# Designed miniproteins, single chains, continued (3), part 107

Each design is a single chain, and the fold is of that chain. pLDDT is the mean over its residues in the fold that is shown.

## One batch from the design tools (miniprotein)

Design m11946
Fold by ESMFold2-Fast:
Structure m11946 (fold): chain A 95 residues (1-95)
Amino acid sequence: MKEKEEKIEELGKKAEEAAKAGKEKEAFRYAVKALELYIETSKEPIYQEYKKKGLSLEEILRQMLEDNPDLDDEVRQQLEELIKKIEELKAEEEK
């Protein structure tokens, strides 16, 4: 659905703005929402099964990296960086 794709872009930009402003919690929330919508709009049934299984977003992203070796190196690094950032923010939230 195009509406979800547009929301993904908006959430991505908001996450980036929040990160630049030092608002890591807000950046995390926007990034998580953007990724969830991105996975839901994906035509890949594997990713939908992972979501239905109740896997964490970090685990889904890790599977995406393993299943898509043709991803650009820069994209792979960005996804790995995002996974680490999500894990760090979750650890801070729990304290």
Scores: mean pLDDT 70

Design m11947
Fold by ESMFold2-Fast:
Structure m11947 (fold): chain A 104 residues (1-104)
Amino acid sequence: APSAEQQSNAERAFDAVLERIRELYPEWSEEERNRAALLVVRTAAAELGLELGEKGQLTPAQVEAVRAALARLRAELERILPGHEEELVELALKLLKEGENVLF
């Protein structure tokens, strides 16, 4: 379960990813960009949540459910952001992992 700090980090990650998507896909609608940005942040958050779940915060069944969800999120990103999914997930992951806005 995310803390208040992790919630704030998720908002910053979403905003940063959304701005990057606007630059990469200026031809997309704002709804499509918001959808893609949300999916990127959810994918990065699922990766971080899996580490926390493995430390006993989640049951084994919940950990497997998160892994299944992560696989689906990754497949969806590959379809909508071909060639940019890794860059955007790494960006989101960096911001989610530490709420520091040191250099971005």
Scores: mean pLDDT 75

Design m11948
Fold by ESMFold2-Fast:
Structure m11948 (fold): chain A 83 residues (1-83)
Amino acid sequence: MKTYYIKLTNETITVENLEEAIAEFGALLIEKGYVDPNDPSLINVKDTPLGEYLGKDEIDMRNPEDRQAFLDYLKNKNIVPLE
């Protein structure tokens, strides 16, 4: 297992690999209120580093471009492995 720091929520998670960290981060977004339970495909990223990086206030996970940009940001900018 490896611990990852999630910059968007200021939380840590412990999982087997980065792919599992990305999945767990999705669950944290719902818990922290970044995702509307009535429309879970929409993620509010206003005033977050991800929103600034993408130039958007909202990400639509049904849009392949938004989904890929979100996953790339998590992988490269937002999920940091801890020792």
Scores: mean pLDDT 65

Design m11949
Fold by ESMFold2-Fast:
Structure m11949 (fold): chain A 58 residues (1-58)
Amino acid sequence: SLAEQVIEETRRAAERLRAGESAEAVREELLKHLSPQQVDLVVRSAVYLVENGREVRE
């Protein structure tokens, strides 16, 4: 389902962000197979998860 795809893509995007990739690089990769609105949702959610899951220093 679309919801399952978004959740899975969000998890992968969060992993890439934690590995040090930029949100721009993640967004470019996602645009290859997701719509712009889905990419925006996935990247925003992944960034939020990484920021709020990592209380360690920015």
Scores: mean pLDDT 77

Design m11950
Fold by ESMFold2-Fast:
Structure m11950 (fold): chain A 83 residues (1-83)
Amino acid sequence: MEAERKEILERAKKIGEEIKELLKKYEEGKLTEEDLERLKELEKESKELFEEALKRGDLELAREIHEIVTKEQGERFKKELAA
């Protein structure tokens, strides 16, 4: 389970970095329709990882996933898309 936990965290970090890069494109006015579709896919993946952590009873893992993939940068970008 330790290796699997590490893989989940590494995936969450990768998702967070990709969301951060998309937010940079948004700030530069270079965000494309493909970027929006990618963001939607990343949101789905982050939700699946979070739900997996919760199903395992690993609240610490769930908390870390939330901090990585749904923190302020991602939340601000998501709010702009929902408006």
Scores: mean pLDDT 72

Design m11951
Fold by ESMFold2-Fast:
Structure m11951 (fold): chain A 66 residues (1-66)
Amino acid sequence: SAEEEARRAAAEAVRAFRAGDAAAGSRHLKQLGEITGAQTGAETLAALARYAGLSVREVLALMGAA
């Protein structure tokens, strides 16, 4: 399902950013945006927060550490 694909893409993005792999994180984040139909970067970050079970603040902190 699209929801399962979104959860997987979000989990892969989080794992990549936690590992310091900004390139892999960005690829999975882009894929998540495509799966969810996000039109803006803000919508893509909101989707990452939703599907990864994080707050938007936690997502921004995670990406700032990459």
Scores: mean pLDDT 84

Design m11952
Fold by ESMFold2-Fast:
Structure m11952 (fold): chain A 71 residues (1-71)
Amino acid sequence: HMSQLAADQANARRTAEELIEELEKKIKEGKVSRNDYNAALAALMLAAFAGDQETVERARKVIDEIEKKLK
């Protein structure tokens, strides 16, 4: 049980990091859409599940930047 949870959290962290990196690139290129906003929310949820505060903070910054560009 605990070993499987740790593996799931590690996988969630990697997925969140990959999503954040791709979204940060799109933000820099000015090519963000509503789908990217939804992906950023998914990354935040995955980071929170993983318990990685640094990745959670990165996801929050990405959400803020996308929200500003969609306004």
Scores: mean pLDDT 83

Design m11953
Fold by ESMFold2-Fast:
Structure m11953 (fold): chain A 75 residues (1-75)
Amino acid sequence: DGKEKLEEGKKAFERGDYESAIKYFEEAAEEFLKKGDLRNAAIAYNNVSKAYFKLGDTEKAEEYFNLSRKLLLSL
């Protein structure tokens, strides 16, 4: 369930485990995309972007931010 993985990602992010947060948020985005839930997929990608930014990977952060925005523009 994409919602469950999104929640697990948020918990990991809150405790500073950004690598685990990225994994959960990526899994959440994939599940939302499979179901055509573009809004929640965009939220998940935005959270991946934030976690990469916390790790200092600004290139990956920008990439996922742009993926999130592209999905929102598809609505």
Scores: mean pLDDT 89

Design m11954
Fold by ESMFold2-Fast:
Structure m11954 (fold): chain A 81 residues (1-81)
Amino acid sequence: MTVEELKEEKEKAKEEYEKKKKEAYKEAIEKAAKAAKEDPENAEELREKYLEEGEKKVEEIEEEKKKEVEELEKKAKEVEE
C-alpha cells in the first residue's frame, strides 16, 4: 500500500459518494413529484416530506464520505512515517 494508492482510493471514494448523493436527491424529487400527482390535496405536504427525507439521506451520505475520506487521509500520513 502506497501513498499514491491511498490518494487514488480517496478520489475514487469521493466520486462514488457524489454519485450516491445525486441519486438520493434525484430519487427524493421523483418520489415527491409522484406523491404530489397521486394525492393533489396533500401535494405540498408530501413534497416537503419526501424532499426532507432526501435531504437527510444526502446528509448521511455526506457524513459517511467525510469519515471515509478522513480515514484514508490519516492512513496516507501514517504510511509516510
Scores: mean pLDDT 79

Design m11955
Fold by ESMFold2-Fast:
Structure m11955 (fold): chain A 66 residues (1-66)
Amino acid sequence: MEELIEEAEKIARSGNPAKTVGLVLLAIGSIFDGNAEEAKAYAEGLIRAGAMVDTAKKILEMADSL
């Protein structure tokens, strides 16, 4: 899981807005699949990168409710 967090952080730090939005969509998809660990990994990567932090925090809250 740490590897996924690091990969998500690297992608978010790339400065490509489409890739950053893609990470948010992947995290939301993981919520709908019931995969809390994967959703949290994408969200944590976004937070570490300082990208869409408010959205990422909401995803963490949703994952914690699974």
Scores: mean pLDDT 83

Design m11956
Fold by ESMFold2-Fast:
Structure m11956 (fold): chain A 61 residues (1-61)
Amino acid sequence: SMTEERIRRAAELLVLLIGDRELSDADLLRHATQVARLAGLPESAAEEVAREARRLREERA
């Protein structure tokens, strides 16, 4: 869906911004909230963006 594609792109951007730094779940969610807002996603998508970003970082390791 269009929403899933936007969440994926927001998560990719978030991963690029944080790099390989270790972040707490709270810090990751904070960054995800900012990226979601900049991407024009609803606040409810922040958790999805954070979860997808976490998954992408683990997949790359």
Scores: mean pLDDT 81

Design m11957
Fold by ESMFold2-Fast:
Structure m11957 (fold): chain A 80 residues (1-80)
Amino acid sequence: SALDAVRARVQALIAQLRAIHAQLLKETDPARIAALVAEAGGLTIETTRLLLAHADALADLAAEHGRLAVEIQRTMAALG
């Protein structure tokens, strides 16, 4: 279904955000950190847009994304 396709897309976006977060925890090059932060920002906007369009059907993924967003924000705060 169309909803199954959206769910799969949101899961893929969350997986990409997790990979970027894992890389941010190890990265020391300021230029690479800036690029990873920019990529995470773009993916977060797209993920949030899809989740808001399907709030009731994707509540589980919204909760997962919310927890990940908090962890990414903590990591970015630690970077300055």
Scores: mean pLDDT 89

Design m11958
Fold by ESMFold2-Fast:
Formats: structure tokens, C-alpha cells, sequence
Structure m11958 (fold): chain A 97 residues (1-97)
């Protein structure tokens, strides 16, 4: 899938950071927003780790965690529950980096 692992890691990290920022600025967060933040963070971390760029991996995780913590404050119980679950999964992944 990756022609240039470093370039792909940079693009995926940028996309993960952008999606996290969109969620942080949104007045309403949806289940799809939470899933997209989580998915992009995982893809960014995988690409960054394969490229040997642990700083980009950590940056993507931290941005996603901030966005998910905002989602966890949602009045929508489904959004809140999903965000709390994804926060726990990303915090565990961060400990392994």
C-alpha cells in the first residue's frame, strides 16, 4: 500500500490532526466523527511506526485523545460511550510506544 512510508506517514498524520481539530471545533460531535478520529489516528500511528517516526505517532495519538475527550463530554450517550472506549484503547496504545 505504501510507495514511500515516510511520506505516507506525514500525510496520514496531517489527516489525523485535521480531523481531531474539526471535532474540537464542532458544536455537535457524532458517532461517525468519533469513529473517523479513531480510525485516522490508528492509521497514522501504524504508518509513523513503520517509518520510524515515533514523534508523529505520539502527536497523532495526543490530538485524537484531545478530540475524543471533548466527545466524551457530549450529551449524546452513544457518542460519550464510544469516545470513552476509544480513549481507553488509544491510551493503552500510547503506553506501548
Amino acid sequence: MLEDPKFQAEILTALALMQAEIVKRSEKVTVEDVERVYRLALEAVRAAVEAGDLESAREALEAALEALRKAAKSEDEEVKELAEKKIAELEKLREEL
Scores: mean pLDDT 84

Design m11959
Fold by ESMFold2-Fast:
Structure m11959 (fold): chain A 75 residues (1-75)
Amino acid sequence: SMEKERLQKEVDNLEDSVKSLLDDGRISKEDAEEILKLLKEARKYIEQGDLEKAQKLINEASDKLTKISLENLKK
């Protein structure tokens, strides 16, 4: 499914972004672990074919990453 491939790619991109920010010290270990946990759960739902639940978790991870990144730029 093209939809499934799109969601898998989105998870991969977000994981790479989190790891990059963690390596640069731009996100805390605790915040990185929380986002990566959401992405791990999203992968599980993709495997189960629950693409709606996967998209919700991806959106939560993306929103959290954006908020943390913006807050860290203000400090």
Scores: mean pLDDT 84

Design m11960
Fold by ESMFold2-Fast:
Structure m11960 (fold): chain A 95 residues (1-95)
Amino acid sequence: MEAEKYNEKGVELFKQGKLDEAIEYYEKALELNPDYWKAWGNLGEVLFEQGKYLEAAEYVDKMLELAQAKEPKNKEAIEYEVDFAVKLLQSIILG
């Protein structure tokens, strides 16, 4: 899928530390498929790396909402949210 290709390019850019460019490609993926929950989660991860924790949490919540609407009790989406929540707590507690 074309949305999936943009998401993959975003992941590549994120791994290179190109956070703003990664956001642009994740947004392109969502313009093509707003229900592509993985792109919402990836946007949350980039925002977390930028220190935008509240906005990151909002995007991860949107990811979970869409994943659950498509497949109730989606284990992959739930595991992603749990991992993100752990990272968020570690960032707040440990600095």
Scores: mean pLDDT 79

Design m11961
Fold by ESMFold2-Fast:
Structure m11961 (fold): chain A 93 residues (1-93)
Amino acid sequence: MATEVGREGDRDAERIQKLFDEAIEAAKNGDFEKTRKLVEEAAKLYPEVKEDFEKAMNAKTPEERIKLLREAADKAGSYLGTKRAEEIFKLRK
C-alpha cells in the first residue's frame, strides 16, 4: 500500500486520543469553548463519533457532557486500538 498508511494511522490514533483527553479535561474545568474546539478537531479525524459529539455539546450539565465525551472516547479508543493491534500483527508475521 502506498503513502505511509500505517504511520498516518498511528499519528491519527495518538492525535485523536490527545484531543479526547484534552476535551474531557477542559469539560471538567468548565471550558466549553475549548471542549467544543477539541471535539470538532477529533470529529474531523474520526467522523463516526460526530453524533456522540453533538450529544455532548447539547448536554445542559457539565456532568452529562463529561459522561458523553467519555463514551465517545471509549468508542474511538476501541476502534483505534483494534486497528493498531491489527497493524502490529501484520508486521510480526
Scores: mean pLDDT 68

Design m11962
Fold by ESMFold2-Fast:
Order: C-alpha cells, then sequence, then structure tokens
Structure m11962 (fold): chain A 63 residues (1-63)
C-alpha cells in the first residue's frame, strides 16, 4: 500500500480505539465493584498501549 493509504488506515484504527477508550472510561466512572474497576482499567490500559503503538507506527512512516 502507498504511504498515504497506510496513514489513512492508521488514522481510522486510532479513531476507533479513542472511541472505545472513551466508552470504557465512562463505564469505569460509573462502576463501584473494585474487581470490575480493575478489569476495566486493564482493558483501557491495553487499548491506550495499542493507540500509542499505532501513533508511533504512523510517526515512523517516511515523509
Amino acid sequence: SSVRQKILQLIGEILRLIGEITDLEAQLARETDPARKAALQAEIDALRARRDALLAEMAALPP
């Protein structure tokens, strides 16, 4: 794929991850069970790591 096409794919994936993180953060804010809070936090952390990895991949593409 062209660099431009790869950037567009990465942007689309990053936007999806941001939406999912936002939804999970809203769930976490309403959760009272410590075990479920820990599970939600772990899922949010994993998605943030995935987002950051995609941002790094995009930054590494040739200009």
Scores: mean pLDDT 88

Design m11963
Fold by ESMFold2-Fast:
Order: structure tokens, then sequence, then C-alpha cells
Structure m11963 (fold): chain A 62 residues (1-62)
């Protein structure tokens, strides 16, 4: 339930980052806020934010 809601929110942030060319730092911040709104703990929100930011950075590194 909470995990599925968090995954959906993370996917939306990643898609927006690719469309707008957001920096990994901005993606990390936005993802963390969305995870907290979705009901994830601060610790889980931080981990998901790091993973999403790293994925975006990997795509932008070219």
Amino acid sequence: EVREKGLLAATKVANRALQEGLSPEEVRRITREEMLKAGLSPEWAERVAEAVAQAVADQQSL
C-alpha cells in the first residue's frame, strides 16, 4: 500500500526530471518531499530519493 504509493510518486518525479532537465540534487529534494507526503518514513524517503537521483544522474552523465 504505502510502498506502491511511494513507487508511483518516485516514477512521476523521475519522468518530470527527464522532461525538465532537473539536476540530481533537485530530483533528490523533490523525491524526498513526495515520499514523505506518500507516508514513507524519513529514513525510507532518504533511500528512495538517493536511488532516484542516482538513476537520473546516470542518464544525464552523457
Scores: mean pLDDT 75

Design m11964
Fold by ESMFold2-Fast:
Structure m11964 (fold): chain A 70 residues (1-70)
Amino acid sequence: SAEAEALRAEAERLLAEAERLVREGKTDQANKLLDRAERLAVRLHLLGEEETARALGERMQAIRKELEAV
């Protein structure tokens, strides 16, 4: 659906920005974007977009793992 595609695109944009913020050491800003992306992934799951929601969840976990690598 157009709604699911828009939510996916926004979540992917937020995750790409979070990855850049992690590299810059901007942990608080990165966490705020990850929280927003997580909300969008939940909405996608409720819309039946399980595959997309799973892929976004995996990417979020990878970014969070980078944040924990101090």
Scores: mean pLDDT 87

Design m11965
Fold by ESMFold2-Fast:
Structure m11965 (fold): chain A 58 residues (1-58)
Amino acid sequence: LSEEQEKELEEKLKEIVEEFKNGMSVDEVQKKINELAKEFGVSPEYVGDKAFLIFLEE
C-alpha cells in the first residue's frame, strides 16, 4: 500500500474499532473488515491484524 492508502485504511479501521467498543456486533465488524480488504486490495487477515493492533494500542 502507498503511504496515502495506508493512512486512509488506518483512519477507517479506527472508526470500526470505536464502533466495536461502542457495541457493534462481531458479524458487522467482520463485514466491514472484508469490505475494506476488497476496497484496498489486501487480504482480510492483513486488515484484521491491523484492526487488532489498533484495538490493543487504543
Scores: mean pLDDT 79

Design m11966
Fold by ESMFold2-Fast:
Structure m11966 (fold): chain A 107 residues (1-107)
Amino acid sequence: MAALTEEISAAANELVRLMREAGATDEQIAEALALLAELVRAGAAPEEAAEAVVRHMESHAPLTPEQRERIRRAALALAEAIARQYAALGTTEPLPAAAGAPPALQP
């Protein structure tokens, strides 16, 4: 978990920095991060979550093509890191040691 937490923290810090450079307020940044996390948790594709962050930013302030690309890449990296964390928690199910399936009404 520590390595995934560090990856998420680093990606989040980079995205925050880029959003601040684009003129976003701390409140808008917090809303964008919450939106991204909610979408990834709901099973949205990382690209879809990244696009939602870009749309949220553009709804408040115009972005240059360079700012849009940088923010989208940073949001995508963060979305992928969060998705990996959720996948690791959801896909690694310990197989129960079944002593044997109950007889399924075999003849």
Scores: mean pLDDT 75

Design m11967
Fold by ESMFold2-Fast:
Structure m11967 (fold): chain A 76 residues (1-76)
Amino acid sequence: AEELAERAKRAAERFAEAARAGDIEAARAADEEVRRAVDELLRAGAYEAAQEVVAYARELMEAVREAAEALAAKME
């Protein structure tokens, strides 16, 4: 669970970096990796670790919110 949570946090960091750069493909790949890791944590019953990953991702996204919102609009 710890290794999976760390991998998810690193993916969230990559998503934030991609959002700042306006890299839609990199942002999509990173988002998918975070979602998969969170789903695996939830299936394993590691709810606390999953919640920690989501909270961390949210903090990173708030720091790049404007860039992330512009990127999300392009992905839709």
Scores: mean pLDDT 76

Design m11968
Fold by ESMFold2-Fast:
Structure m11968 (fold): chain A 103 residues (1-103)
Amino acid sequence: SAPLTPASPAQEAAARRALDAVVAALEAAGIKVEVLSVQTRRAADGRVVVAVDALINGHHTSIGLVVGPDGAVVSASVSSLDNSEASAQARAALRAAGIPVVG
């Protein structure tokens, strides 16, 4: 990815809103979510990029978010490191909630 700079407090707040919406969508679909780490950075184009390390139904999963200034999710990517079914379930839940998912 392009070089990232540290996010501003307003961008971190927008990223938190976006992550909360993603977690809520997954949990509404009956998916257990445990967030392990969150890294928030500003991309060269001024968008906020969020890298999330999480357990999705107990499976280690990487979630990438591109977030607008209002906290809207522009795109989400999901990949499990140990279980493709966990990432497929997460992607389906996010799409059902109207969140744009890219593969």
Scores: mean pLDDT 80

Design m11969
Fold by ESMFold2-Fast:
Parts: sequence; C-alpha cells; structure tokens
Structure m11969 (fold): chain A 80 residues (1-80)
Amino acid sequence: SSAKELAREGASLYSAGSILEAGAEVERELLERRGEELKKEDEEEGRRLIEEGRRLYEEGRREGERLRKEADEKIEEAEK
C-alpha cells in the first residue's frame, strides 16, 4: 500500500465519521422536538423520548470520534 492509498482511506473514514456525527445530531434534534410536543399529553413519555435522543447522539458522537481518530492515524502515517 502506498502513502496515497492511506491518505485516501483516511479521508474516506473522516467523511464517514462526519456523516455519522451529523446524522446523530439530526436524530437527537428530531427526538427532542417530538419529546417536547409529547410532553403536552404525556410528560413521562416525552422525557423518555428526549433522553433516548441524547443517548443515540452520544453513541453516534463516540462512533464518529472513533472513525475520525482512525482517519487521523492513517493520514499521519501517510505523511511520514
């Protein structure tokens, strides 16, 4: 494998991590809005939905961070 191949793999993983983080953020915002509306009829279920959104966001953020770290390692190796 060449340094160029490592750089391309790194860029691809970085993009994947960014997409995952962005998707997790959108899902969190969507569930937060739904939960706030649901609170008007069922406060407990509304709170659960918001908490689920935060959990999914945290999972997506951690996975995105992991992919970005792997990407950074490949890019750094390509630059050596």
Scores: mean pLDDT 80

Design m11970
Fold by ESMFold2-Fast:
Structure m11970 (fold): chain A 61 residues (1-61)
Amino acid sequence: SEKEKIAEEVAKIAKEAAETLSADETRKVLEEKGGPLLEKAADDDAADAATAAAAEAANEA
């Protein structure tokens, strides 16, 4: 679904940022770039899924 694609994109952004940046900087990047993507999807399930995926990506970095 579209919501799943948005969650996947946000997770990818988080993972790439976490590989080169600190946790605090990664969070800032997610806030700046992830927000617009989630708003396009309408944010109930997509926001929850993206947050969970971003946390998983940050833990693996």
Scores: mean pLDDT 65

Design m11971
Fold by ESMFold2-Fast:
Structure m11971 (fold): chain A 66 residues (1-66)
Amino acid sequence: ALPLPADLTPEEVRKRVKEALSAIGAKLIEEKEDGSMKFEFTDPIDGRKNILTLTPDGKFSVEDAP
């Protein structure tokens, strides 16, 4: 049966990422009506604050916080 377990829907990816990030202490700083979310966390490697952006289509990116 398809899709494969690794091929999660965007909604399933958002739910799992939100749960995982909350569990490790990341803070939800923005949630938009289109389903995009931003989280603030501290990078353990460089000690800097980073922003994780999760898009409505289930993709995410990490950028240095301003």
Scores: mean pLDDT 69

Design m11972
Fold by ESMFold2-Fast:
Structure m11972 (fold): chain A 80 residues (1-80)
Amino acid sequence: SAAEEERRRQIELVKRATALALRAIGLAIDAERLGDEELAERALEVARRAARARSEEEIKEVEEEIEELEEELRRREAER
């Protein structure tokens, strides 16, 4: 049914959005452990946007931002 198909699509988007939000939360925790409060706050903002993502475009945008933050965290960690 059309209603069941739409429900399955929404569940899939929520699952992907949730996984991205958890990745961003993990980045925030790692940034806090590094003493980088600014990076931690940026990661939390990305986590909030990830949790609200409900389209392919929004998911892709958030995933790209998470990848950029992961690279920045690795660079800052390497300076220690």
Scores: mean pLDDT 87

Design m11973
Fold by ESMFold2-Fast:
Structure m11973 (fold): chain A 65 residues (1-65)
Amino acid sequence: ARVAAAMVAVVLYLQEHPEATVAEIARATGLPQSTVSEALRLLQEAGLVESRVVGGRRVYRGARP
């Protein structure tokens, strides 16, 4: 499904970048911000990605098990 492909793209991007915003991932992958947000939500629920707020902006990074 489209979401599964988006999840793979997001994981690969975060492996090369320590921390990123939805906008940065969307720009790099060519995916809509809404699709990136959905992929990040599912990855966060799976424990593969974590998020934090920095200066009022939400940033995402790969989680370590």
Scores: mean pLDDT 79

Design m11974
Fold by ESMFold2-Fast:
Structure m11974 (fold): chain A 69 residues (1-69)
Amino acid sequence: SALPAAREAAVLEITREVARRLAEEGDDNIVEITARAAEEVARRAEAAGDAEVAAAARAMLEGVRAQLA
């Protein structure tokens, strides 16, 4: 399992980079790609029985989807 703090920092940094590039390039697909990535991470964590990582990934998914609204 990944360290929670390190994983949260990595996912947050990725989301921040995607948001920055979206603003620069104007490509909506980047936000959707990030949302699908968060969903996939949550699904894999659930399959592995890692409830902590799954919950963190689902929270990230909700945050990304809020940006699409």
Scores: mean pLDDT 67

Design m11975
Fold by ESMFold2-Fast:
Parts: sequence; structure tokens; C-alpha cells
Structure m11975 (fold): chain A 68 residues (1-68)
Amino acid sequence: SHMEEALELLKEALKLAKDPVLKKDLEQAIRSLENGDIAAARAAVHEALKLAKDPELKELLERAYSHL
């Protein structure tokens, strides 16, 4: 499902993330998706995308966002 694909991508992004603020946004996105709150997850991923500088992280987050 789109939600399961987004969750896997966000968990992978969380493993690569080093910025504490970015980690919090990713943890929030994961929790929101696990609770079925797609709108909150989308907002958290959008905030994470603003902070992400690593191209691999950006690609994972853009792919996750496309599934939301």
C-alpha cells in the first residue's frame, strides 16, 4: 500500500538523518502515518524536506511524499 511504502522510506531516511530537528520531523511523520493521519504526516515530511541537505535523504523524502 502507499502508506506502507511511505513508512519504509521514512524509516530509511531516519537511519540516515543526523540533524536532531530533521530526526524529530521524521519521527513525527512516522507516528502520524501509524495513526492514519496522512495530512499531519505530509506536513512533517514537507518540513523535513526543507531541512534535508543530503541528496540521498532528499530523494527518500520526495519518494515518501509522493506516496502521501
Scores: mean pLDDT 86

Design m11976
Fold by ESMFold2-Fast:
Structure m11976 (fold): chain A 57 residues (1-57)
Amino acid sequence: SVLSERELQVLELVKQGYSFSEIAKILGISKRTVLEHFAKIMAKLGVGSKEQAAAKL
């Protein structure tokens, strides 16, 4: 997998339907950090939306 462990954790929670604010609380990080991880996930997977990224996993 081209995704880091943290990026996989973020993507798994997105796939489960959690918002970025909820993911931040679950992982104990800031919402900004979640958004930064998600931007990297989208770039690595070649997708332009949250829905497309969730479908790739």
Scores: mean pLDDT 80

Design m11977
Fold by ESMFold2-Fast:
Structure m11977 (fold): chain A 65 residues (1-65)
Amino acid sequence: SEKEKEARKLLFEGLKHFANGDYEKAVELFREALKLDPDNQLARTVLARALEMLGKREEAERVRA
């Protein structure tokens, strides 16, 4: 599907930023990916991890719920 395809592109973009330590940009991209594909477990997992790296543990817990 087009939404899954776009979500995958955003996920890969976010993972590149995450690998470079740009956690704020990674969070933005992972949130967009998860908005397009809410059932994407990988996007949810890496979003929560990026939020933890930024010290936003409460937000990370909400994403995991």
Scores: mean pLDDT 86

Design m11978
Fold by ESMFold2-Fast:
Structure m11978 (fold): chain A 66 residues (1-66)
Amino acid sequence: AGQQVVADTQARLDEIASKAPPELKKAAERYKTLLQQALDNGATPAAIQEAGDQIVDILEEKVKAA
């Protein structure tokens, strides 16, 4: 469950990064690492889903604004 949530969120971040300038691509890669670390440190699947959704929303807004 938690690994699937991380994988799904990382795929969404990769999709955003594919259309993003290099600065936001680096941010997406950083967030992918942080989500994996959160899971490895015992974060719940629900907490990872919530954090991941918030990160995706922020990056989508930044891509739209760029």
Scores: mean pLDDT 80

Design m11979
Fold by ESMFold2-Fast:
Structure m11979 (fold): chain A 61 residues (1-61)
Amino acid sequence: PTQEEIDEGVARIAVAVTRTAIRRGGLSDEDLQRMIELLTRLVPIDPEAEEEVRRLRELLA
Protein backbone atom coordinates (compact mmCIF):
# COMPACT_ATOMS: atom_id res chain seq x y z
CA PRO A 1 0.00 0.00 0.00
CA THR A 2 0.94 3.69 -0.29
CA GLN A 3 1.73 3.82 3.42
CA GLU A 4 4.49 1.23 2.97
CA GLU A 5 6.20 3.39 0.35
CA ILE A 6 5.91 6.48 2.55
CA ASP A 7 7.26 4.66 5.61
CA GLU A 8 10.19 3.31 3.58
CA GLY A 9 11.06 6.75 2.27
CA VAL A 10 10.77 8.35 5.70
CA ALA A 11 12.95 5.64 7.27
CA ARG A 12 15.68 6.05 4.65
CA ILE A 13 15.75 9.84 4.99
CA ALA A 14 15.58 9.70 8.78
CA VAL A 15 18.51 7.26 8.96
CA ALA A 16 20.62 9.38 6.58
CA VAL A 17 19.95 12.53 8.64
CA THR A 18 20.57 10.63 11.88
CA ARG A 19 23.93 9.31 10.66
CA THR A 20 25.01 12.84 9.73
CA ALA A 21 23.92 14.22 13.12
CA ILE A 22 25.73 11.41 14.97
CA ARG A 23 28.99 12.23 13.18
CA ARG A 24 28.59 15.82 14.41
CA GLY A 25 27.68 14.68 17.93
CA GLY A 26 24.25 16.34 17.85
CA LEU A 27 21.98 13.45 18.86
CA SER A 28 21.04 12.49 22.40
CA ASP A 29 20.47 8.90 23.48
CA GLU A 30 16.76 9.77 23.73
CA ASP A 31 16.66 10.79 20.05
CA LEU A 32 18.46 7.61 19.04
CA GLN A 33 16.01 5.45 21.01
CA ARG A 34 13.05 7.16 19.34
CA MET A 35 14.56 6.52 15.91
CA ILE A 36 15.09 2.87 16.78
CA GLU A 37 11.45 2.51 17.87
CA LEU A 38 10.17 4.16 14.69
CA LEU A 39 12.33 2.02 12.40
CA THR A 40 11.50 -1.17 14.32
CA ARG A 41 7.81 -0.60 13.50
CA LEU A 42 8.74 -0.36 9.81
CA VAL A 43 10.74 -3.64 9.73
CA PRO A 44 7.72 -5.81 8.76
CA ILE A 45 7.17 -3.66 5.63
CA ASP A 46 10.79 -2.65 4.89
CA PRO A 47 13.47 -5.30 5.60
CA GLU A 48 16.23 -2.71 5.10
CA ALA A 49 14.97 -0.87 8.18
CA GLU A 50 16.04 -3.87 10.30
CA GLU A 51 19.69 -3.31 9.35
CA GLU A 52 19.45 0.38 10.22
CA VAL A 53 17.83 -0.44 13.57
CA ARG A 54 20.72 -2.79 14.35
CA ARG A 55 23.25 -0.04 13.58
CA LEU A 56 21.45 2.49 15.77
CA ARG A 57 21.23 0.02 18.66
CA GLU A 58 24.97 -0.57 18.40
CA LEU A 59 25.54 3.18 18.76
CA LEU A 60 23.58 3.17 22.04
CA ALA A 61 25.68 0.32 23.46
Scores: mean pLDDT 65

Design m11980
Fold by ESMFold2-Fast:
Structure m11980 (fold): chain A 75 residues (1-75)
Amino acid sequence: SHFEEGLELFEKGELEEAIKKFEEAIRENPDYAEAHYYLGLVLEKLGKHVEALNAYKEALDLDPNFEKARELFAK
């Protein structure tokens, strides 16, 4: 999936490419909280703090998938 491709690119440090994949995942499912959350993480690593905060806010507003992302991150 586009989301999984985004995660692989994020892990490799290909941040701009990861953004494109997460944006594609969000385009296909705007309620994909995990995609919004990881988009925020990538934007934060690029120093785009305001855009990152907006992405995190969307993830928090879309709570069901955010809980899974929180558990994965807490490891």
Scores: mean pLDDT 76

Design m11981
Fold by ESMFold2-Fast:
Structure m11981 (fold): chain A 80 residues (1-80)
Amino acid sequence: SMEEKLEKEIEFLRKVAEELEKSTDPRDQALARIVRRHIERLEEALKEAKENGWTDEQLQEKVRQINAEELAELRALLAA
């Protein structure tokens, strides 16, 4: 299901954030903060999907929107 795929993605992203947070590089710390915000948004979407009985299509659309927000934050970081 989309919910199971998203749960696995969130678990992987948590490991990525943990590794970035071990770095003393300010760029890695900035990336870690972006990844943590992304995780929070995805976890909220997953929670809402489970509580409100969302279809896979509804969850996919929400994840697409969240991913677009994250891409914008990454682009801003690269421009700085």
Scores: mean pLDDT 88

Design m11982
Fold by ESMFold2-Fast:
Structure m11982 (fold): chain A 61 residues (1-61)
Amino acid sequence: MMSYEQLKEFLVRLALWEVSQGQKPEETLETLRKYAKEVYGLSEEEVEEIVEAIREVLEKK
């Protein structure tokens, strides 16, 4: 449905939004890994790239 670039941006924004709503960052990242693999069929490498991007933003604020 969407390109990998669009999906990456969507998942990053979704995770940041969930954390802003009071979800624990660690729980959000675990849910994201599962969702990206099971729903979108992303590889482990692609999932870790997205997780790394989210972690960088969360640490930078």
Scores: mean pLDDT 78

